# Designs tried in a protein design run: designed miniproteins, single chains, continued (2). Part 28

Each design is a single chain, and the fold is of that chain. pLDDT is the mean over its residues in the fold that is shown.

## One batch from the design tools (miniprotein)

Design m4940
Fold by ESMFold2-Fast:
Structure m4940 (fold): chain A 73 residues (1-73)
Amino acid sequence: VSEEALREARRALERGAAAGRGAAGSLQDYWILVRGGASVEEAARAGKELAAEVGVPLSDEDARTAAEAAAGF
């Protein structure tokens, strides 16, 4: 996963949390990770780690579901 993709996803998660969207973010957050070269599994793990770093809880199931949906684009 590229550092730029992770940085953008983190900012999107922070904005989403502030707007009340929650840690799962938008499909676009995970699409950015996948487009950056991450597998679905890598994107799900990275998204969960980023959510934890910004203090917003994210389940393994939610992270994987979002990553799978994003990879389907």
Scores: mean pLDDT 63

Design m4941
Fold by ESMFold2-Fast:
Structure m4941 (fold): chain A 73 residues (1-73)
Amino acid sequence: SFSDETLRRVAEDILYGNPDKQQLIQILQRQAKENPHLRSILDKTIQQIQQATSDQEILDILTQLIREIAELS
């Protein structure tokens, strides 16, 4: 299992590697199409990101997504 610090660092790499919120949403939409078993989790994450008003909220959402995906592996 990944540590909380590792999950946070992965979330930061994803967020800062995608300079705008819309690009990040597009990547998650593509992942949902390519991974039907993750579609429900990814669709929920997309909705949460769309409602987020700060980078901190997006980081928390992404950290939770990575945790949920790691637990399915």
Scores: mean pLDDT 79

Design m4942
Fold by ESMFold2-Fast:
Structure m4942 (fold): chain A 96 residues (1-96)
Amino acid sequence: LPTPAFTEISAEVLEKYAEYLTVLDVRTTLELLITMGNFRTAERFAESLIEMKKLDPLRKAQILLVASDVLDKAGMDDTAERLRKRAQEILKELGL
């Protein structure tokens, strides 16, 4: 039987996979959670992305922007705005 993959994705768990985390993985995970009606887990996953310390800054900004777009389209406007703002802060710190 497959192990349940989505019940608790914390920042600590994501940090273990930071090197391998892609924009596509984040998009697919959020779209799946939203399609399943699991908005609370989608919000927690998005917040964990903001808290990640081990992720490359440019890739983190790209991930946060894609996550923001997915959440915004789902009507999760407050969480989407928080992700977008954090991504903009990271890009500004990089001189972009």
Scores: mean pLDDT 77

Design m4943
Fold by ESMFold2-Fast:
Structure m4943 (fold): chain A 70 residues (1-70)
Amino acid sequence: MKIDISKFSKEAAEEIIDVLAEGTARQILAYTAYKGGEISPEEYQKRLADIEAETQKRLDEIVKKEKEKS
């Protein structure tokens, strides 16, 4: 997940950074639950996949809105 934000508006760039920060925080929480024995390895992998899919969906929506403005 690599995006060149230098071509986006300041608002869109800030939204992209916030989405990535939220995704990272959710990954840390999932990892903490896994290491604490609260979830199985299978549930941990599922949570990572769900976080990645949701993060990518939110990024795609921001990119689409930015393209529609140009």
Scores: mean pLDDT 78

Design m4944
Fold by ESMFold2-Fast:
Structure m4944 (fold): chain A 74 residues (1-74)
Amino acid sequence: MATVTPDATAEEIREALQKAIDNNDLEGMKAVGEALRARAERGDPEAQSLADAITYAAEKTGNPVLKAAAEAAR
């Protein structure tokens, strides 16, 4: 299912994000947020941009799945 580790590649994170959105998977979205946080902390600007985009979407839509990912990515 839509699971990813903190050491996942950018491609793996994008794939897990898409699967979590498709399945409305709250646990998968939390895992995606945690992986994005770990990559952003290592200085990956693409991970930071994606985390910012998820945060913006969560704030705009109020979607609890996106909100879970945004909280985990902080």
Scores: mean pLDDT 72

Design m4945
Fold by ESMFold2-Fast:
Structure m4945 (fold): chain A 92 residues (1-92)
Amino acid sequence: DEEKRNEELAKIVEEIKKKYEELKKKKVSKEEQAKIIEELLNELYKEDLLEMIELEAEELGISVEELLERMKEVSNPLMKETLEELLEELKK
């Protein structure tokens, strides 16, 4: 059921957004906010993270591979390593 799966992913994204908004209100540094978001994304690794990226790529009209490359350019070093692993998994 693709619609249910997409709704569940949307809920996960909203939870991440809520967490980020709460962190902003607590006046933590941007670097600390980035680390906490990165940790949350790490917990959503594998199935959830990949599905979220696939949905975003579909909305943008680009390939998952292209989106991952674009994300690598703006991500911190730890997230880049994870995105590189995902790219290697997708590239045969």
Scores: mean pLDDT 61

Design m4946
Fold by ESMFold2-Fast:
Structure m4946 (fold): chain A 80 residues (1-80)
Amino acid sequence: MLSPELLLRRLELALAWAEEVVANLDTLSPEEIAQVVATLERFVAAVEAEIAAMPDPPPEALALAERLRELLARIRAHGA
């Protein structure tokens, strides 16, 4: 099993990147938005599977995953 500390770091890095994408969303092409969405969807699915497999997931991981899903939804809405 991957460590909770590694999961949190991965979530924090992904969240920082997603927030940067949202801040610059108007500068991205439709193709770039589609690539970002695909990348984030794969990451969110992997993280959700990891959290579900954990006997005691850290509440910070749950909060970060929820925030990341929220940002993904915003990016998807812009690309539609």
Scores: mean pLDDT 82

Design m4947
Fold by ESMFold2-Fast:
Structure m4947 (fold): chain A 71 residues (1-71)
Amino acid sequence: MPKNRESLFAGLVSAASIRAISRGEKEGEKDVKLAEKVATELLGKPVKIDPSLVPGVNVLEEAAEWARKRL
């Protein structure tokens, strides 16, 4: 079954990290690492963010807005 709350929450954390990267690649890199650790602890499973699969912040930002609409 899809764990919507956990998946959407991970998406929100990822969206924030990608925004930081868009503003400054060097600063965003650290935020991505922190987001991976936070998401891993929160979900209780290893989480790695692959920014290469994301064409930009917009994709994850839409996911974050989508999560807010469902909540």
Scores: mean pLDDT 53

Design m4948
Fold by ESMFold2-Fast:
Structure m4948 (fold): chain A 71 residues (1-71)
Amino acid sequence: SEEQRRLEEAALQGIEAAVAAGEEAIKKGDFEKAKKSVQALRDLAKAVPSVRERALEAAREVEKKLEEAKK
């Protein structure tokens, strides 16, 4: 319970950090770094089931922005 909450809090912080890093990378045209941020979000979704939906949604949003930036 307490350990689960700490893992969930750390995972939520990880999602925020990966989204921010991905968005920064997209703004700089660093598409490889943006792809790594998407992968980090997918990895969090696998590692911490309680945040899976949030992590996958965040990954889709970063991917959408990345594809829009490639136009």
Scores: mean pLDDT 85

Design m4949
Fold by ESMFold2-Fast:
Structure m4949 (fold): chain A 98 residues (1-98)
Amino acid sequence: SPEKEALTKAAQTATAVSIIGIGGEQQARILVRQGDYEAGAQAAADSKKRAEELAERGKKEIEKYPVAKEGIEMIDRTLEKAVKILDDTLEAAKALAK
């Protein structure tokens, strides 16, 4: 059904956004631990951009389906968590790069 397709696409997008957030934080933290603060900051910033772009594309794919609101809310909640983690990581790396 269109509803199942939309929710499946939303879940796939949310999962991918979560993986980018967690992976980006881990990559940035490894670089920071090695003393490469500028590369750590860049990794966090790049991951944030990728997560935001993926979430936007995923929301556009489902916007015309009957359950679009539920799917969009799922994507937005996951993106908010990913962005928060990556922003905190970015700011910590930037503070050390000075």
Scores: mean pLDDT 88

Design m4950
Fold by ESMFold2-Fast:
Structure m4950 (fold): chain A 78 residues (1-78)
Amino acid sequence: SLAAEFVRELQAKAEEMRAQGKSDVEIAQFAGKAIAERDPNPLVAEEYRELSEMKSEEEILEKTEEAGKRVREAVAAE
């Protein structure tokens, strides 16, 4: 499915970023932004971008986990 393909692409990109020396925070920010871009609400991407620049590592991870949960629930539904 398109959702499974998207998840595989994100995982492959995360592994590539680790190989390039990117931090876990940078990888989480990238994944969160990519997930937010697929959200049907266009304001989510802008909100995540603004928050990721100003928030602590813990807040960035929480935001990314919430976005990931929404995507996982959508995939589980279909």
Scores: mean pLDDT 64

Design m4951
Fold by ESMFold2-Fast:
Structure m4951 (fold): chain A 92 residues (1-92)
Amino acid sequence: AIQALLDENVSNEKERRLRLGLLAEFPELAAAALAQDASLVSEETARRAERVAGIAMFLVLGDEEKAEEWAKENNASEEEIKLAREFAEKAK
């Protein structure tokens, strides 16, 4: 998942907006994307970014049930769920 967030070649406008939101929220992810080096992202930041990205992606696709299941399965916090909803709304 983290490697996909470092990829610049996103032609889908919604996915591009989602990626930009994630890079703005996670400075380690932004640094890794600029350097094209995933090792710059800590395990904690990678897990948090993956949880937020997964929830936001399902919400962008209109699948609220899968977004909730992903959040529960990956132990997402209420704050991470709120952040993912904000990213999904901005990506629309």
Scores: mean pLDDT 74

Design m4952
Fold by ESMFold2-Fast:
Structure m4952 (fold): chain A 63 residues (1-63)
Amino acid sequence: IPDYLKAKELLDQAYIDSKNRKTYINQANDVLSNIHPSLSNRLTSDYNKKIEDREKKRLEELK
């Protein structure tokens, strides 16, 4: 499933590269439109969870 892997890579880049995040998100959305909604929702949910987990960890590690 090439589109699934491509969307995952773009979301992973959006997670790492905050400066270009909007560009990677837009590219991922274009690819995600080509795959089944359940898979698209899973990738988006996983990405959002990673962002939230990172932010929560940052706040918890401020000692």
Scores: mean pLDDT 75

Design m4953
Fold by ESMFold2-Fast:
Structure m4953 (fold): chain A 61 residues (1-61)
Amino acid sequence: DEEIKRLEEELERLEKEIEELKAQMQANKSDPEKYQQLWEQLFEKQGRAAETLRRIQELKK
């Protein structure tokens, strides 16, 4: 069950990073280049979080 704990910790870290990116996007809304870069990072982290959640669900079957 060590694997599930590791994935849950990773998911928690990703969720915190996502919230930080959202805050940075809000702070940089007047800079379209910076905003685009932050949006791309947000999209990638959201995808990774979804994959991590799916993997946790598979292990709990």
Scores: mean pLDDT 83

Design m4954
Fold by ESMFold2-Fast:
Structure m4954 (fold): chain A 115 residues (1-115)
Amino acid sequence: MVGKIIEEKIKKGIYSFSEALALVGVALQLKLSSEQIAEVLSQESIDDAIDKMLEYTHGDLSSLSPAQIAQLRAQLRAQFQRELAALDGTVLKEAVDKAIAEQKERLKKLEELLR
């Protein structure tokens, strides 16, 4: 579950709660599925999470030049920082609760399709 993934990563010091929400915000703007968002959040660093988002939007990153990858990473990092800067304590809590609820609904629909 996404909430458990976020809790575990925060406990390990991989990212903060605000950073987790900012990653979810960027992933939702990129129209990633609930499964793809869970995989992004499962990464061992913010940079790895950004790379996973690039992989889902652009395919195999090994097909891109180092300069192209660096530019795409910089663009997603800038978007991530904008999402992070837009958050405050109250808005952050409400947005997290909403993002978790949306993720649970998408996972529930996926489970229903696999039955």
Scores: mean pLDDT 76

Design m4955
Fold by ESMFold2-Fast:
Structure m4955 (fold): chain A 58 residues (1-58)
Amino acid sequence: GEIEEIKEEAEKAAEDQDYDNAIAAAKKLAEILKKTGDEGGAQAATDSAELIEEEKSK
């Protein structure tokens, strides 16, 4: 589904060291999961975006 496609985009961007696209995809995934009621998934996606932001800032 759409959620799985966005997750795959985030994983691919991280593999390619494309931090901007990985952060954007993770934030987009968190927004969708929050709207669909997956609170745990939304939190995990938000945490992932923050970790990628930290890696980019180093």
Scores: mean pLDDT 75

Design m4956
Fold by ESMFold2-Fast:
Structure m4956 (fold): chain A 99 residues (1-99)
Amino acid sequence: SEAEDAAFAEWAVARARELLKKAKEALEKMKEAYEKGDLEAAKEALLEIEENLGIAEIIRGVGKVTGALTEEQEAELDAILDELRELLDEAKKLLEELE
């Protein structure tokens, strides 16, 4: 129903924004781990970014399959996914420099 689609879409966008915020916080932890030379803390921060990206990809996939999202909401989720992938790439580069 349109009401169920709207409820899912609002939840999906809000959740994706939260996942992006958590991934940004995890990247800050990665930068702190990098400054300290803490390889284990850096690995934990990378896993946190990977987990948040994975959940966001599942949310985007469900939205695509159900057709519940507006074009504007799809564009926002795709932009969040792109930003999450950029955060992951930055974290991977920092980890490689610690190894």
Scores: mean pLDDT 90

Design m4957
Fold by ESMFold2-Fast:
Structure m4957 (fold): chain A 57 residues (1-57)
Amino acid sequence: LSEEQQQGLRNALAAAKKSDDAGAAAIAGMALKDTVGEQLDTGLSKEEAIAALESHL
């Protein structure tokens, strides 16, 4: 990942940590789609959403 893409994921991670489960899943799904083209499953917990973002950092 580029520096800009990694910074985008770090920003998404910070936002997800402040959100509920639905908000965290939406933030992670959008950030990963925009950065690496990955589609996340619906209904992820906050912990799973955070782990998905961290797996690319």
Scores: mean pLDDT 78

Design m4958
Fold by ESMFold2-Fast:
Structure m4958 (fold): chain A 109 residues (1-109)
Amino acid sequence: MEPVLVRLRARVPGKSAVEVAEAIAERLRADPRVSSVRLEVSPDGKSADLDVTFRDGSRASVSVTEVAPGRVEVTVLAETEEHARHVARLAKEAIESLGGEVESEEVRV
């Protein structure tokens, strides 16, 4: 199955890529569709990766990268468009909860 990609670019004043990834991970762990979330942080703290397993056994990944101070790119890869859009929605809600704003969203199937 060809993975579905959703890319978000966001402004997150005063927040790191790690703090954004932790907020996304918290929302994913609270989601009844999600079985597990693993968070890995880069040695420089400028990026973080989430490995997401859904209760149906499918998987998704979320990469959060600091592209400039107070700006992050969030890349969601999932096995289905439904899962990709759902994870992207939770990521947007996490960004907004941190006082951030999503500036663009791109979807590739």
Scores: mean pLDDT 86

Design m4959
Fold by ESMFold2-Fast:
Structure m4959 (fold): chain A 98 residues (1-98)
Amino acid sequence: MELDAGELAIAERIASITGVEKSFVEQVLKRIAEKVGDKLDVGGFMIQMLLLVEDTLSGTEEPSESEKRFVEAMKNKDIEAAVEAGLKIAEYQIENKS
C-alpha cells in the first residue's frame, strides 16, 4: 500500500514527535494499513495514531497498554513491536465500530 500526501504528512509529524526517521514511521503505518485497510478508514486511523502519540507524550490522557507499547516501540525503533501494538489498536477500533 502506498501512502498519500496527507498520510505522509501524518507520518512525518509522528516521526518528528518520537524522534525516529520518517521512513520508519511510514513502514509501520503501511504494514498496519495493508493488514486492516479494507476493514478500517486508513486516513482516519493514521490521524488517530498521531493524536495517540501526542496525547501519550504530553501526559494529557492515560494510554492503554497497547498504546504505551506502540509509543515505546516507536522510540526504540522496533518496527515489529510497533506493528504488533498498532494492529491491536486497529482491531479494537474495528470491533467498536460494529
Scores: mean pLDDT 71

Design m4960
Fold by ESMFold2-Fast:
Structure m4960 (fold): chain A 97 residues (1-97)
Amino acid sequence: SMAARREELRALLREAQRAVENGDEAAAEAVVERILSLLSEEERKKLEELEKVLKKASEKLRAGEEVSEEEKKKIEEYKEFMKPFQELAAEVQAELE
């Protein structure tokens, strides 16, 4: 269930916030690993494919080369993929304030 996954992510994000507030880097890192473990195999594969394109685009920019339109499209796909997680993190942050 998407609702059950969102609630588990929300709980983990609250744990992450508390770890950060306490300065507990090890606890914060462990919570991030737990969040990543909630990704499906398909979501992990898509993320890995997009990250490979982002790395190559970053290397081109450092070399003074132009990023292609196809690479720009993949960067936008990465932003869209991350958007639901960023929105959920913002919801949790607002609840804690």
Scores: mean pLDDT 74

Design m4961
Fold by ESMFold2-Fast:
Structure m4961 (fold): chain A 78 residues (1-78)
Amino acid sequence: GAARRALDLAGVGAESTLAEALERIGASPAVSVAGAAAIGGALARAYPGATGDTPVSRADLERILEAEIAAGRVEVLG
């Protein structure tokens, strides 16, 4: 899926902290600045009260990102 490809291009591993995942996604040319902001908002909704050190699985990231792509809020580039 497009979410898996975007996370592969961003270098997101099987396990990450929330801060690490957001930094990798935000630095990736596969996601626009607007797309990175939409992903940040989606993660804030999925993990209310989370800190940057909150562990997130790649499976949860793929699920959340796929929903944002399906809703038209995120486009995968490249």
Scores: mean pLDDT 79

Design m4962
Fold by ESMFold2-Fast:
Structure m4962 (fold): chain A 74 residues (1-74)
Amino acid sequence: MTAEELEELKQIFKKFDKDKDGSLNRAEFLAAMKELRPEYDEPYLEVLFGLLDVNKDGKIDEDEFLLYLAGIKK
């Protein structure tokens, strides 16, 4: 992943993190993923959210979001 791609992902995360708490809730995550990956359908994104929500608090941290997307690009 390039530095430019990483900056883009960070900007999208911050854009949808309306609470500015460093985490995306389910609705914010779905909106962010529709911008990044419009080809993914909503049921797939909901499964993905559940996989990334390791803490089961209904939120995905910025680090988890960025690491996952870096992995997908391989």
Scores: mean pLDDT 73

Design m4963
Fold by ESMFold2-Fast:
Structure m4963 (fold): chain A 89 residues (1-89)
Amino acid sequence: KKAELLEKELEALDTEGKELSKEVLEILKKIEPKYEEILKKARELKAKNPELSLEELYEMMKEEAKKLKEHSEELLTLIEFAERRVKEQ
């Protein structure tokens, strides 16, 4: 399934520096507009509530992704990957 492929390749990119496949790049292109909308909502929420933790912002983003009927699994996978990456910084 698409979410599983995305997770596997993002992990391989992060751990082994492997290039993303064309299939995964197509998945990313399809979910990118929805991901950007969720990021915009997260930034808006943070601007109104500066005390919100990074964890709370990502929880909101994941909840927004779960509400989508299409591509919710792929989008959730991308958000979870982004959350792990930010925590490692």
Scores: mean pLDDT 79

Design m4964
Fold by ESMFold2-Fast:
Structure m4964 (fold): chain A 73 residues (1-73)
Amino acid sequence: SPEQQERRQRVIQRLERLINELRERADKEKDPKKKTILLARAISLGSSKTLVEKNPDNQVLLENIENWVSQFE
């Protein structure tokens, strides 16, 4: 539905924002351990974005990823 498509698009935009923020933080981070953690989180969020994009009709997946993303905001 249009409402589900808009919800999915909002989740994708939130994921993109968080990925970019983590990449920017990693680029400025001087501690190798902290940098690795930031990059690992960005990769994990990127995988979640790909799952949402490839499974547009999976409402349960969208809800689970939306709830998970809210823990990082």
Scores: mean pLDDT 86

Design m4965
Fold by ESMFold2-Fast:
Structure m4965 (fold): chain A 89 residues (1-89)
Amino acid sequence: MKKKIESTLTLTPDEAREFYENPERVEKAAEAIKELAKKGYDVTLTVRLPSDPETRELARRIAERLQKLADEYTKEGAGKVEVRLEEAP
């Protein structure tokens, strides 16, 4: 299978802060998604929202940034890129 890829991102509080404070890490993830879309892959990234309210808010903000970067590329006629939010138990 080469036209559909799904990945799940689970963030601990430390990881969420690192992603939020280090834009380069978020940008690298978005670039990888864009490259896959260029090759004709439909990419879905699911961000798990932790139960901790602070980390949950950071995870949502990170997902929003990733979605904006992905949408910008998708609107240019590349493959489909989607970021989803999932509530974690």
Scores: mean pLDDT 72

Design m4966
Fold by ESMFold2-Fast:
Structure m4966 (fold): chain A 60 residues (1-60)
Amino acid sequence: MEEDIEKVEKIFLEEYKKHNGDVRKAAIDARKKAEEMGFPQEVIDEGIARALEKIKEERK
């Protein structure tokens, strides 16, 4: 579970960089990719939440 959440977090951060900081597009593409990889929705939501928290800390 923890390792899977970390993988989703990394997927989101990669999509975030690919979309030049567009959180909305990054979330859509990251969710799609994680679903294709077989991660459950709870893991996807947690991974994205952790990635967003890191982005907020970086901007402060």
Scores: mean pLDDT 79

Design m4967
Fold by ESMFold2-Fast:
Structure m4967 (fold): chain A 110 residues (1-110)
Amino acid sequence: SLSEFRKRLKEEIDKNRDSFIKTAEENVDNAKTKMDLEILISLLQMSAEIYKKHGDPMAATYYLLLARARYKLGDIEKAKEDLKKAIEIGKETGMDKSVIDKIEKELKKV
């Protein structure tokens, strides 16, 4: 049925989603050069904007990663803007309060 197809598709997307997030987090943590950070920022921004357009809670996670990459690059003001977007989208999409509270703490340190 269409309902079973949607459920299976969602389960596959959710499984791949966790893998993509883990890889993105590792890429932010391991980025050492300005060039690597600039490439990563471009990819994270595109992903964040696409997820935001579709109302996907993943947008908040990608804006958080984008903020961390921009902070490493020294773009403090854009990092603050991205953290604020992550908080706003997280609240709108029902992200766990404990996760939102951690992002708010990161914003206070930037």
Scores: mean pLDDT 81

Design m4968
Fold by ESMFold2-Fast:
Structure m4968 (fold): chain A 87 residues (1-87)
Amino acid sequence: AAEAAAERVRELLRELVELYAKKNKKTLSKEEQEDLEAGIERLAATVREIREAYAAAPDDPEAQAKLARLERFVAEIEAAIAKLKAE
């Protein structure tokens, strides 16, 4: 359950960031820019909630191993989002 949820969110975030990065090569309308930003923020919030749930169980070695993997992925997505938001 938790593993499948984290993997699915990772796939969705990657696909969303890649899709919008490609579309961002064209001038986006104001509505398209707002929709892009809202979508990215919503998925990033979901990943953060999963990360915080793992971090709240410090005595669980399986949860800590999953947190380490998720932290690396979150860092990569946050870097991609920062580049996407740069004008």
Scores: mean pLDDT 64

Design m4969
Fold by ESMFold2-Fast:
Structure m4969 (fold): chain A 90 residues (1-90)
Amino acid sequence: MSAVTVYERLAAAIQEAALAHGEAPPALPAPRPSDSFATLLARAQNALSSLASSEAAPATAAEVRAELASLGLSEREALAALAAALAAAE
């Protein structure tokens, strides 16, 4: 998939999960076609970390983790992919 598609999927999942559970949807920065996969993945990880520490949106955080897993992006895989992308970019 394109990096933009992965990011848009994550943003949509976060918003839908928040609405489904009556929680306030977290704002994610808008994706840009010029953004690298590593940049979008870093933004997603930052958003997930903020949500994971949020007691106000625990159900949304759980749904976001499930959505990332469904995209083939487990915590370990996402971190490994980010590290590899940053090393390649230098």
Scores: mean pLDDT 56

Design m4970
Fold by ESMFold2-Fast:
Structure m4970 (fold): chain A 94 residues (1-94)
Amino acid sequence: SSRLEESRRIAAEIGRMFRKMIDIGVEAVKEMIEDGVPLEEAIKRIKEEANKTLDFSKPLTDEEAEGFIMLGALSLYSEKGDERAKELAEELLK
């Protein structure tokens, strides 16, 4: 049915956007850990990248950008065992 096809299309698009959000967060976390990029600069870079790659109706807030960092840190820890990413996630929760 056309409704089922539209529902599948929407679900696939949500999945693609979620993966892009993880990729943006992972890149920001890698820059923080490997290149010493400070949190304020990482937030700025996430906002700029999200505005280019994700069609949000409003620009990201600082809290939403920190959410991308948390998502990236947890993804790196769960998939790669990156202990420095785990430490960064724990620090952001303090």
Scores: mean pLDDT 81

Design m4971
Fold by ESMFold2-Fast:
Structure m4971 (fold): chain A 84 residues (1-84)
Amino acid sequence: MKIIKLELPNGKVLEIKESDLEEVIKLYTEAKSDEEFIKFFKETKNENKKILLLHLVNDEEVFEKVKHLLSPEALELAKELLNL
């Protein structure tokens, strides 16, 4: 199983499976509405996928709609990445 290490702008390293990275990038590139991102947050339990998608989308309105689906640790990391 290949693990990709991504350094985030705040200096933290996110470890994600190659297949999970590809899934998130595909969603980001192919999604036609914010509702598809919100659905993904409701269905996935993988916090690293959620954090990566929030970083790629870089949208405060999407963050506000999904923040209740994040753990406290993921919420703080997401705020740092979005510069909130």
Scores: mean pLDDT 79

Design m4972
Fold by ESMFold2-Fast:
Structure m4972 (fold): chain A 94 residues (1-94)
Amino acid sequence: MVKAIAKDKSLKVGEEYSVTVEVYGAEKPVPVTMEVLIDGKVYKVETQLVNDGDVVEMKIKTLDRPEMEIKVVARAVIDGKEYVDEDTGKLTRV
């Protein structure tokens, strides 16, 4: 399976935020496509080769706003089966 994670977080100005993607049940390294949206706009699309049990991190440049919504979508084909997972995290300025 593929698991996308975007956590809710309170951030100070200049703090980094990251989303993660994990792969499980892959016999070989798998190309995983990660799409990150900030407030519904595409921020970055990246494809990485991920091994079973690996955690891939994508760092996000935060906007200087009181709130931001981060969505991560992960797509992979593992042993002939398509997996898609998505998660949405809300960032709040502290």
Scores: mean pLDDT 79

Design m4973
Fold by ESMFold2-Fast:
Structure m4973 (fold): chain A 87 residues (1-87)
Amino acid sequence: MSLAEKVEEVFDELIKELEEKYGKDSKLVKQMRSLKDMLLELITKSKASAEQVLAVLRYYLEELKKKYPEASEILDKTLERFEKALA
C-alpha cells in the first residue's frame, strides 16, 4: 500500500468517528478534512516522506487538541495509528 493510501485510510476512519460523535458539519470535522487534503497534496505533489508526514501530523494534531480538548483522546489514538501505519 502506498504512503498516500495509508494516510487516506487512517484519516477516513478518523473522520467517520468524528462525524458520528460531533456531526458532519462540525468545525473539527471540517478542519480534519482540510488536514487530510493538505497532507495528501504534500505526499502526491511534493513526494513527502513518512517522517515528514508524521512531523506535520504531530504539529497539527497538537494544535487541534488545544482548540478541541473534547476530542483529545481520539486525536491521541489517531496519532498512534499513524505512527504504527507509517513506521
Scores: mean pLDDT 84

